# Ledger of designs, part 31: designed miniproteins, single chains, continued (4)

Each design is a single chain, and the fold is of that chain. pLDDT is the mean over its residues in the fold that is shown.

## One batch from the design tools (miniprotein)

Design m13124
Fold by ESMFold2-Fast:
Structure m13124 (fold): chain A 74 residues (1-74)
Amino acid sequence: MREEAERLAEKAQEYLDQGRLDEAGRYALEGLRLDPENEKAREVLGRVIQKLLDEGREDEALRLAQEAAEIEAA
């Protein structure tokens, strides 16, 4: 599971670098679902949320933050 989470976090970073925030957020969340302690997935997700807020996409940022909070609460 940790190796799979790292792979997903790497894909999330690639999508973030391409400016593909929807894909970056989905891959980061899936990485966190497999390993909630994965630092890279957390960092990518945080950066996606920040960029969504900077672009005025508040509803999308809120949804990602809520899903991340549910994973951390489990």
Scores: mean pLDDT 83

Design m13125
Fold by ESMFold2-Fast:
Structure m13125 (fold): chain A 67 residues (1-67)
Amino acid sequence: DKEIEELKKKALEYAAKGAEALSEGNIEEAIEYYEKALALAKEVYSKTGDTTLLNQTTAALEALKKL
């Protein structure tokens, strides 16, 4: 439970860094941060079956790749 909470926090922190990089026009850096967030979201899913974070992170990365 504590491990899962920590993974979720790290994923959200990477997503926030990705959003910040995007606001600065750093698309490559934003993609790197969202990919790190996605890796953690996949780990949360594999341990819990919860798709919420996985779906949110995937949607954000897909939106970025359409730019």
Scores: mean pLDDT 82

Design m13126
Fold by ESMFold2-Fast:
Structure m13126 (fold): chain A 58 residues (1-58)
Amino acid sequence: MPVEGVVLEDFPRFHPDGITLKKGDRVLILEEVDEAFVLAKNLKTGEIGLVPRDVLEI
């Protein structure tokens, strides 16, 4: 079941498979990749990519 998260702090794109995040952005978590990353869609920008779990509130 997809869940929403909220971005806790500004995070610029760090990786080719990553996305740019701004504090307060909402993301839809599509898949848990590992302990450090989720695959998510930024609902503001429409970008899909890897997001560090530690910058999200779920």
Scores: mean pLDDT 78

Design m13127
Fold by ESMFold2-Fast:
Structure m13127 (fold): chain A 61 residues (1-61)
Amino acid sequence: MKAGEAEEIALMIKLSEDKKLIAERIKENWEEVQELLEALKKEDPKKAEEVEKVIQEALES
């Protein structure tokens, strides 16, 4: 798994004007997103927590 892809997702959420569309894409690919987060947690746990919070904020919107 590529940890940098999880950071890319967080950046896309922050820059996106249509957060609802991004949230739906995250839900559709939830298994992949979780795998990316787990990979990132092994390399940088703090960054993984930051990315996870951004994703949760988008989903709760």
Scores: mean pLDDT 70

Design m13128
Fold by ESMFold2-Fast:
Structure m13128 (fold): chain A 65 residues (1-65)
Amino acid sequence: SMAEEEARRAEFRRFAAEEGLEVVDIRGDEVWVRSTHEDVTVAAGALIRVAARAWELGFSVRVVP
């Protein structure tokens, strides 16, 4: 349903924002994210956690520079 899809997208956006990632776009089951972290180690940790959450929610992650 539309409500379930919006809830799934809202949860992903909330989680990504808490991890310091910008959600650039969502198209179907694909999500595009950009890190706002300057430190590459911090960015890598955030991306791993966001990718794991995306997988739980049924999304595939693409990283934008």
Scores: mean pLDDT 88

Design m13129
Fold by ESMFold2-Fast:
Formats: sequence, structure tokens, C-alpha cells
Structure m13129 (fold): chain A 68 residues (1-68)
Amino acid sequence: SLAEKLASLSELEKKLLELQAQGYKATQAEDWLAVAEVLRKIAELVKETDPELAEKALEEAEEMEAKA
């Protein structure tokens, strides 16, 4: 149980860091549609553990899509 929880947390953290890196590169490229896509993926990844963060990420994704 603990080992499974630690493995899940480690995997989630790795995916989140990778998505944050992709989002940063997309922001530097001014690719707002790509930024929105990354934000939606982050929201999906954290919706069960941090629903408040997921909701905020979806709001920001909509703002980025409006800019594109």
C-alpha cells in the first residue's frame, strides 16, 4: 500500500514536471494553444488530488485559447 502510494506520487510528480517544462517552452514560443493544451493536461492529472488547482488550470487554459 505505502509502496504503491509512493510510486504513484513519484510518477505523478514526474509527469507534472514534464508538463510544466512543456508549458514554459510553449510560453516562450508564444504558442498559446500549446500552453492551453498543457494546462488541460495538468488539470486532468491533478483533478483528484487537487481539484482547486485543476479548476484554476482549466480557467487559464480558456484564457490562453482566447488569446490564440
Scores: mean pLDDT 81

Design m13130
Fold by ESMFold2-Fast:
Structure m13130 (fold): chain A 79 residues (1-79)
Amino acid sequence: MPMLSPEQAAIAGAHLTRAAELRAAGAPLAEVLEEVLRANREAGAPIEAEVDPASLDERARALLEEVQRVAAENRAAAA
C-alpha cells in the first residue's frame, strides 16, 4: 500500500473516524461516503469503500463511484 505522510495519515484518520462514527450512529451511507471521499481528496489516500450494493441509493452510488475514481487516481499517481 502507498505510505501516507504523517500529516496525510492524520487527515485521512480524522475523516475515517468520522465515517465510522456516522456508520455506528446509523447515518445514511451517503454521509459515510462523503467522509471517505474527503479522506481521498484531502489526504491523497487510495481508500476504496467496501459496501453492500443493496444498501446503495442513487446519491450513495454516485458518491461511491467518485470515491473509487479518486482512489484509483491516487494509486496511479503513487506508482
Scores: mean pLDDT 77

Design m13131
Fold by ESMFold2-Fast:
Formats: structure tokens, C-alpha cells, sequence
Structure m13131 (fold): chain A 82 residues (1-82)
């Protein structure tokens, strides 16, 4: 089964682009307020989230995009607790 990051992203509509930007801003806020991760680690997580959002939102899968991004965030926060 191919990972989301290996799928080609299609063009986003203005509504999908706004949803992507709003979710990335929320993730950035959570990472900045709840983790002791380095800036490099935060940037990597946000870049992976951006790619997931671009792939899934281009397919009209808004709820799946949100779920996958929150799962990514949860994994990153668990790693920061080590």
C-alpha cells in the first residue's frame, strides 16, 4: 500500500487551499505551545503535514486529511515526551 506522501498532489481549489492553511496554522500553534521540539523538527512535521493535506484535499477527502494530520501530530508529540 502506497504512503500518502508518495501520491501525486492535484491542484487545490481556493476553499481547499484555505483549509490547508488553517490546519497548518493550528498545528504550528499546538507544536509551539505543547512541545519542546527543535525548530528543525517542527518544520519537518509541518512540511509532512502540508504534503498530506495537498494530496488528500486535492482528492476531496477533507475529513481523511484532517484525521491523518492529527495522527501525525499525535505521533510527533509522543516522540517529544521521550
Amino acid sequence: MEEVLNQPAGPLTPEQQKAKEELLEELKRILDNTSNLTQSQKDKILEEARKILEVLLSQGKFEQARLEVYLLLGRALMESLK
Scores: mean pLDDT 76

Design m13132
Fold by ESMFold2-Fast:
Structure m13132 (fold): chain A 57 residues (1-57)
Amino acid sequence: AQAAADARGAANVPVIRFTREAFEKYEKGEDVRPELEARLGGEAADNLMLTFEDFLK
């Protein structure tokens, strides 16, 4: 219950890496949205899913 940690200007390397790996799974046809939501929150998960769809189309 500590999801309100806004941007402090720190690098998010683990999050970026996780997102890229999720894209690879999505490209293979796996459902990655629940994992993205659990890690990044629903808003970020939705935005990333749209980005993944755009890259594949």
Scores: mean pLDDT 66

Design m13133
Fold by ESMFold2-Fast:
Structure m13133 (fold): chain A 67 residues (1-67)
Amino acid sequence: SKAIEAYKRAIELDPNDAKAWNNLGGALFTENRLEEAVEAYKQALELDPNDAEAANNLQLALRALEE
C-alpha cells in the first residue's frame, strides 16, 4: 500500500524515527502482515521504550499471531 511505502521511505531517511516505525507496524497490521508488524513495533519500542501506544500495538499483534 502507499502508506507502507511512505513509512518505509521515512525510515530510510531517518531510521531513528520511532513514530514512523509504529505507524509502519499499524499499516502492516491492517494488511494482516502480522510478523512484519511485530518487527516494526519492536523497533519502535527499542527507539522509544516509553511509547505506551507501540507497546499496546505489539501486544495486539502478538495475540493475533496466536489465533
Scores: mean pLDDT 86

Design m13134
Fold by ESMFold2-Fast:
Structure m13134 (fold): chain A 62 residues (1-62)
Amino acid sequence: NEKRIKILKEKIAQLKQEVAALREQLAKETDPVKKALLQNQIATKESEIGLLEKKIAELEAK
């Protein structure tokens, strides 16, 4: 379980970096369609982070 938890934590760290980069792009974007796409990508990645954090909690609770 510990090796799996480490891999999940590394994936969360990568996703957080991707979200930060997308938020930078969103702040500079002027096209409404591109803004909507960036917001959707951010929301999807943040949702994935939440699911991975829940998986870690479940693995630690077992």
Scores: mean pLDDT 85

Design m13135
Fold by ESMFold2-Fast:
Structure m13135 (fold): chain A 96 residues (1-96)
Amino acid sequence: PSLLKKGEEELKTEEGQKLRKEAEELIRRARELVEEAKRAFEEGDYEKAKELAEEAMRLAEEAIRLARKVSDLETEIEAAVVLLEAAVLLAIIKEK
């Protein structure tokens, strides 16, 4: 059995579709938080930027977990990219 075929079967279930939608919503919110963190950083509000970046990482990690549970590789990759962006931003903020 292929991982891709297993992912398609899982996504056909009501539970699988719900988890995928939850992961997509978490990615959307995490991306918004990354943009807000970048804005706070540009404005010199490093404390706010740090809090927003940490929250974005938390949401992205949860999205990865949900995407893995339903074997949605595309959503998992999208969430991992957002996690990396938030982590890099947080590292830059901490250097200040």
Scores: mean pLDDT 82

Design m13136
Fold by ESMFold2-Fast:
Structure m13136 (fold): chain A 60 residues (1-60)
Amino acid sequence: SEAAENALKLIEEDPELAKRLMVEIGGMSEEEAEEVIRLVKEGRYEEAKKIIDEHLKKTK
């Protein structure tokens, strides 16, 4: 989704802000948010996107 794509770009530009938003908005644990950021840094974008999309879908 566009929201997940935007989140991935934010992680690249400002990982600290992205982590904070994922915890505040998605109700993600700090550990989950760090895992998403780590996946992005590892180039595992599809795995990171799946986690983000799953949480975004639950909050709607």
Scores: mean pLDDT 75

Design m13137
Fold by ESMFold2-Fast:
Structure m13137 (fold): chain A 61 residues (1-61)
Amino acid sequence: SDLEKALEALEKGDKEALEEALKKLVEQGIISERQKEGYLESLDNPVLRAIAIKEVKEMLE
C-alpha cells in the first residue's frame, strides 16, 4: 500500500520515495496537502520524523 511505502521511505530517509507515496495518498484523499508537506519537511528533523513515523503507523492500524 502507499501508506506502507510512505512508512518505509520515512524510516529510510528516502525523500524521492516519500514524495511519490505521499502524492498518491493525497490523490486518494487519505491525507491532506498540508500533511504531505509536513511529512516531507520531517525528513530534515529527527524529532519530527519520529512523530511522522508514529502517525503513519497509526494510520496503518
Scores: mean pLDDT 84

Design m13138
Fold by ESMFold2-Fast:
Structure m13138 (fold): chain A 56 residues (1-56)
Amino acid sequence: MEAAYRIVRRRVEYLVKQGKTPEEAREEVLKWLTEMGFPKEEAERLVDRAIEEVFG
């Protein structure tokens, strides 16, 4: 996994441990990535992939 994806996946795993739903985790990680300067389309691809791997 590339470094960016690994960080995103760890964040999703952390939110799951806190009892967040897939939709809640997706929204929180998307907001975090866009605040860090990631383009929206790239952030969505990374988050959706991580959500699918963790919840799917």
Scores: mean pLDDT 80

Design m13139
Fold by ESMFold2-Fast:
Structure m13139 (fold): chain A 62 residues (1-62)
Amino acid sequence: QAKAEAEARAHIAAAEAALAAGDREAARAHLLKAGGAIGEISDEAVRQELSARLGAVAARLA
C-alpha cells in the first residue's frame, strides 16, 4: 500500500505539473498511471482522497 500511495501521489503531482505546462498528453498519461496505483490501495480514506485529486485534474482536461 505505501508503494501504491507514493506512486499515485507522484503521478498526480506530475499530471498537475504537466497540465500547468500545457502538456495535456503527458497529464493524461500520468492520470492513467495514478488511477492504476489508486486501484491497488486498500485504505478507503486514502483512496477517496487521491481519487478526488485525480478527478479534479481530469475535470480540467475535459
Scores: mean pLDDT 82

Design m13140
Fold by ESMFold2-Fast:
Structure m13140 (fold): chain A 68 residues (1-68)
Amino acid sequence: AADLLQALADKLRAEYPDLTVTLVGDDTLVISGNLSPEKLIALTLELLGDYPDLDVTLSGDTLTVSAR
């Protein structure tokens, strides 16, 4: 759902201005930045807790969030 991911992107940009948040198409967010792996893992767990209907994948230093 593009509206849900757009709202999430706007929220993440407001709360984490040091992160690069990119909406790819209508169903995927790509989150990257110069954060430590520990902070990326913490953000991944936060998103899984707050948005259980979204697929959240951490690959290296890039976090991908996709609508189901």
Scores: mean pLDDT 75

Design m13141
Fold by ESMFold2-Fast:
Structure m13141 (fold): chain A 100 residues (1-100)
Amino acid sequence: SASEEALALADSIKTLEEAEALRAEARAELDAALARVRADPADAAAVRALLEALLRLGAAMAARLRLTNGAEEVRREVEEEDRALLERTAPALEAARAAQ
């Protein structure tokens, strides 16, 4: 499952620097893929890229939480980013599902 893939990727991240690098890269990939899905919801490659970016970003956030031993500030930031991400991506993914 996507959650199992995200956890495996998160477990492979050994440092906060690696987690932050993946987070920055995944956010850029997500923004690009989301723009493509919004332009053409039937673009299967764009939808796949968006789902891959979401998985990588989720893994980076999980790794940050683990590497900070669940620091309250990091936990709050992860929860806020997850909520904002869901709100941004859900309409595009729903449009993609309807377009298939």
Scores: mean pLDDT 86

Design m13142
Fold by ESMFold2-Fast:
Structure m13142 (fold): chain A 120 residues (1-120)
Amino acid sequence: MVTVTESGGGTVAEGGSVTLSGKVTGADLSKNGVLWTATGPDGRQHFVASLGNGGVFVSPRYAGRFTISRDVSNNTAYLHMSDLRVEDTATYRYDVVTQSENTKGIQLVTGQGAPLTVVA
């Protein structure tokens, strides 16, 4: 069984920085992709960043301010967030991309979500 433990978030001043972490158990981050998404106060979900085998993609909305990294030895991925803006206030969710045993299709294992509030 794959599980995800998220940590980080809280309240940060505008212009500040924070790092979110997602630790994975039951899946290998060298073989499985990860996604971060943000759900704003309006309930709209935005793609933030992904890390797959051999590749990193960061949404243009966050490029230059947010970066993604991994520690494969500890099965932990990180979202590094800098130059934070009030509009970055959201709940950030960490998903691991796995394969369904039944359908052989893509399956997401979802973390709890890390709420972040950015204050002016």
Scores: mean pLDDT 78

Design m13143
Fold by ESMFold2-Fast:
Structure m13143 (fold): chain A 85 residues (1-85)
Amino acid sequence: MSEEDFELLVERAIKEADKLYKSGNYEKAVELYERVLDYVREKFGEDHPLVARVLKHLADVYEKLGNTEKAQELRKKAEEIEKKR
């Protein structure tokens, strides 16, 4: 697969995870976002903009689950990546 194919695959996975989040399936949304996060880190590297994007979505899910500390940690990591651009 080309790099563009991998980015499209990631975008589709993010949309599916967001759909789970919007429907209240928070645990499944976390599982899918964490899989996407691992994939993006492996393929594009830790500081890639897609990592920051997935971290923000994952933080939103953890906030809905009541894990405010985890949500804050994930948002801070995303902000740090964005500052490197």
Scores: mean pLDDT 82

Design m13144
Fold by ESMFold2-Fast:
Structure m13144 (fold): chain A 62 residues (1-62)
Amino acid sequence: KPITLEDVEKAREELKKKGLTDEQIEAYILKHFFDMTLEEVAGYLGISKEKVEELLKKAEEI
């Protein structure tokens, strides 16, 4: 089922309201809305897989 840009922007605003950082929000959206693997998210953001795991853990705690 295709994800719309409106769905993504709405999710960003809700996560920002919960106090997530921009990096935590991007990692969360890429994994949960675009169904990307940890390796794909790491490559897209230009960071290590370990950093993606840290960002997702923090985003999923809220």
Scores: mean pLDDT 79

Design m13145
Fold by ESMFold2-Fast:
Structure m13145 (fold): chain A 73 residues (1-73)
Amino acid sequence: MINEVQREVAEKLREIGENVDALIKAGKGDKEAGRKAVELTMKISGISKEEAKELLIKTLKKRGVEVSKSDLD
């Protein structure tokens, strides 16, 4: 039981790490990485694609990178 929960937590943390890497690449203008970050954020947080795009736009803007919703399609 505990080992299964630990595996699920480790998998989610790995996905979060992949999402952080994708956000860093999106901040460098990688549109494919931006799209991947949207998909990972949806999967991790259970939010809609539109909510994930809005969250990523706000996160990237805080890092000095402006992206539009169309850049994350």
Scores: mean pLDDT 71

Design m13146
Fold by ESMFold2-Fast:
Structure m13146 (fold): chain A 82 residues (1-82)
Amino acid sequence: MIEELEKKAEEFLKKADESKDPVEQARYLGLAFLYRTVAELLKAIKEGKLKNYNKDFIKRVLIDMLKALGFPEEVIEEVKKL
């Protein structure tokens, strides 16, 4: 799952570079940074770096953010499984 988020971030960076529309470029760059941020947060949770935080609470906040930002259901379902 985390590797898939990192790959999607790289894919969006490539799409930004290949886009001829500045608005689409900005959108793809934003998506790339969001996917990278989600991947890094999930790595921190998995590696136990957030020991003093309620893991389920952090997952809930992350899921709500992903839904609000229009992320694919498959990404949201994978976060629920962690």
Scores: mean pLDDT 74

Design m13147
Fold by ESMFold2-Fast:
Structure m13147 (fold): chain A 66 residues (1-66)
Amino acid sequence: SMLEEEAKKLLEEFRAKLAAAKSEAEVQAIVRETFEKARELFKEDPELAEELVREAQILANKHAAA
């Protein structure tokens, strides 16, 4: 579906931004931006928005642990 494609794109952009981040402050800004984007773009589908936020948090935690 179009929403699934948008969700995949958001997470791929998030991964790329995390990989390019050069400071903890940049990582935190990227995380905040992505959470806001997920909530705004998917406000009509709160379950999908919550899934995106959860997946982004998992990716951020893995990045921090690496």
Scores: mean pLDDT 78

Design m13148
Fold by ESMFold2-Fast:
Structure m13148 (fold): chain A 63 residues (1-63)
Amino acid sequence: NEEGEKLAEEGKELAKKGEYEEAARLLFESQQISGGKLAGEAAKEVGDEKLEKAGVRIAIEQL
């Protein structure tokens, strides 16, 4: 899914810049579109605890 791939790449780029909350938001949206595999790969490549915590916070807000 090209849209999910773009969101995952943008999220990864933002995480590299230290924009963890925005990165987590884009990765969450990629997950909604592509079933989480691309978002999970991007988060794993960044390897950052802050990104993972921000992702959980975004998921809670969507409930």
Scores: mean pLDDT 66

Design m13149
Fold by ESMFold2-Fast:
Structure m13149 (fold): chain A 82 residues (1-82)
Amino acid sequence: MSIREQLAELIEEMSKAEGDEFRRKLMRLVDLLVEAIDTLSPEEARRLLDYTVELLEEKLPEHADLIENLRRELESRIAERA
């Protein structure tokens, strides 16, 4: 399964989850993104982040603040590698 497919499945599961289940899936999403960002080129990492943020905004619009914070933290991580 590709990283994009794994992220899409986790986001779909997060849209149906609450409480501890949501938090566990969010932590797994962050872990996968961090690992991918650390292994990809900065350009590829940015494209993966953009894809993931767009999908999060589509499926979890109620979590806009959380999504923005995640985007900012991961963009900063990518910039430090560039």
Scores: mean pLDDT 84

Design m13150
Fold by ESMFold2-Fast:
Structure m13150 (fold): chain A 84 residues (1-84)
Amino acid sequence: EDLEKAEEAFKNGDYETALSYAESAAGRAILTLNDEELERVEKLLQKLIETAPPDIAARAQSLLERVRKHREAMEETLKWADER
């Protein structure tokens, strides 16, 4: 839901709202180990970095770096569990 709201806000040019919902969606996806949702967040953050004002783009870049690090950690953890 939050990710869908973030994508809709981005389409409407509301970059602050899009980033806010993307942050909420990323937090939930990290907590629940939802890599598919984190991939969607990553794609939205890349669009925000390219399109949004510099302050929003900088915040999106910081969140994107955190999402990428968590996805790498999750990928390793899931491989460990699956290959047990």
Scores: mean pLDDT 78

Design m13151
Fold by ESMFold2-Fast:
Structure m13151 (fold): chain A 59 residues (1-59)
Amino acid sequence: MDEEIEKATAPLPEELRQEVIELAKKGDLVGIARLLREHGVPRSLRLEILSVAAKKQKE
């Protein structure tokens, strides 16, 4: 599961990637969505990251 979120976030800058992974561990999907939008991440990549994070939360 951590490997999936790490792979989905690989295209992001390291600082942003670490923040997204931390929010995913907390189950903060709203926080992830806001952070990605603030940094201008493309919609397709945002949806991929959110999909992976949502699967982790459903554990």
Scores: mean pLDDT 77

Design m13152
Fold by ESMFold2-Fast:
Structure m13152 (fold): chain A 60 residues (1-60)
Amino acid sequence: SLLEEAEKAAKEGNIEKAKEYLRKYAETLPEELSNILLDNIDRAKTPEELLTIVKNLKEY
């Protein structure tokens, strides 16, 4: 899944690749939720922050 690919990239320290998968996942969401997720992705600066985003999404 896109979340598993994003998690793998983030664990490997590949920030740009993790963001690519998360942005692709955002395209599957309603517009309001997509915009919130995209803002969170753009603000994330570290692999740890991206892993937190993935974990929160998996809890839904």
Scores: mean pLDDT 85

Design m13153
Fold by ESMFold2-Fast:
Structure m13153 (fold): chain A 92 residues (1-92)
Amino acid sequence: SAEEALEKAEELLKKAEEALKKGDKKKAEEALREAIKEILKALKYVKDKELILRTIGLILAAVGDLLEGDLEGAIERLKEAIKVIKEGLEKD
């Protein structure tokens, strides 16, 4: 379900934050890649085209941050993507 995918994404973002606090960039990057997969799974349940495009834009920006080594930026963009999906699921 979308709810289960979002819960997994939020847990993975918390793991990424904890890994960053410990200086483990590889674990943080791995958790962020898995969070993106769960967010994309949840996105399949959103019907609003504008919210879909906004979420895709946030995911692409997060991937850009990952490629530049900005793991904190990637986490914040993915948190925003989760909020956008939640908005899309609540409003029908």
Scores: mean pLDDT 86

Design m13154
Fold by ESMFold2-Fast:
Structure m13154 (fold): chain A 74 residues (1-74)
Amino acid sequence: MDVRDWTPEQQEEAIEVLLEHVRGLLRRQGYSEEEIERALEQFRETMRRLIEASKDNPEGAESLTELIETAKES
């Protein structure tokens, strides 16, 4: 199952899972909560664009799916 087959609801859930994973990583790296929230806002925008772009790009869709699955397992 790759990201192109996901419903918009599943895509948003996947983005939120990634954001929580990234928040944990940035916090462990010593970033402030303010810096983390700014980074996550930009990351959310980027992920939405990547998911949309992946509909026309099989390689991008595969890579994005792997990234999201890895984050869910972490």
Scores: mean pLDDT 73

Design m13155
Fold by ESMFold2-Fast:
Structure m13155 (fold): chain A 55 residues (1-55)
Amino acid sequence: GKDDEAQKASLEALELIEKGELTDESIEEILARLRKAGASDEGLEAAREFLESSK
């Protein structure tokens, strides 16, 4: 379901952070997947701040 898709996007983000491979392009892709999975605009903004701080 949409929750499973959001969880998969979050796990992929964590793997990229652990590998040090998190890029601006990867952040935009992850945010697009979260948006499609039904994330709120507020949730997407919080996720962006978290991901950008983790680069």
Scores: mean pLDDT 79

Design m13156
Fold by ESMFold2-Fast:
Structure m13156 (fold): chain A 61 residues (1-61)
Amino acid sequence: MMKIPSREEIEKVLEEHLSPEQVAALRRALDALEADLGEEEARRAIVNVLKQRYPEAYAAL
């Protein structure tokens, strides 16, 4: 219950459920968050964004 999805798992779900434009925007956001917070905390933050903004993609994680 406490495992954060890998970047590859997140990107796969984005590509399956979101438009190419939305995928590109979220990849840029993830890169910016990794620079600020580090890899694990960036993935936590992006998962929370998916939960709030893209619940179908979140459900597929």
Scores: mean pLDDT 79

Design m13157
Fold by ESMFold2-Fast:
Structure m13157 (fold): chain A 84 residues (1-84)
Amino acid sequence: AAEAMEALARAYDHAARGDFEGAVEALERARAAVEAAPLPPEVRDGILAALEAARAHARAGDAEGAREEVLRALGLLSEAVEAQ
């Protein structure tokens, strides 16, 4: 959980600075951390969908869209960790 949250925070920062390559790299690290985390499948799928949407926005140069999807992924991850 901590690794995924750190990677997501890094992705948010990169997107905010217009560093879309850095944002995509951080999102890939977040994806790997989420896949390794002991999360319920439906929660994992929701987070992974948000990460994919964030990557699409970052690749399109949409900083706002990328950040909104990162915040959505963080919210889902935070809720899942609190439920454990």
Scores: mean pLDDT 82

Design m13158
Fold by ESMFold2-Fast:
Structure m13158 (fold): chain A 74 residues (1-74)
Amino acid sequence: ETNLKLGKYYLEKGDVTNAINYYRAAIKEDPENAEAYTGLGEAYLKLGDEQKAREWFEKALEIDPENEKARELL
């Protein structure tokens, strides 16, 4: 949960590298955390990597098919 919040904080600050590191830490603590996968997708969109972003959004939807943000951005 703390790693997820830090990921969001750094993403909003524009520090995409730190955001990715914290979202990955959140996934290591809870591999079923759909919000962390969605956060990685958003981070990769900010880097211009649409293919990588799509892969992470698809993983978020595998965990939580009702994840509105992943559905909207995919």
Scores: mean pLDDT 83

Design m13160
Fold by ESMFold2-Fast:
Structure m13160 (fold): chain A 59 residues (1-59)
Amino acid sequence: GAVEELQRLLGMSEESARNFIELVQSGAISEEVAVALLMREGGLSREEAEALVRLMRES
């Protein structure tokens, strides 16, 4: 799931990954900001970051 992918790709703790997902799901962080953060911190391509944000929203 999204928690495990955030831990694997960005080295996030489970708590940090869950908090990030909640911020995206609540709209506190926009999808565009989340994609930009995943690209910058995780080294993901835009396509990979967009796919992960979709997974986070469905979790």
Scores: mean pLDDT 84

Design m13161
Fold by ESMFold2-Fast:
Structure m13161 (fold): chain A 80 residues (1-80)
Amino acid sequence: MLKEAGEEVVEEARRLAELAKEAGYEEAAKKFEEAARYAEEATKALLEGDEEKAKEYWAKAVEAAKKGAELAPELAKKLA
């Protein structure tokens, strides 16, 4: 379940990055790509048993996703 949950988050973040690129929000796309990368690192840390590192990367993933949504409010509206 941890691997599957992490994969779903990464896939969603990458999907948002693609939508942002298609809409012309290049900076938002970059933030969603950062969110996907941090989510991957968080999942890897959890699988290795490093809960502290996992929490740190997950917090960074959430922050990047929020910044992406701020830069592309039209996409954020579709998520709410």
Scores: mean pLDDT 76

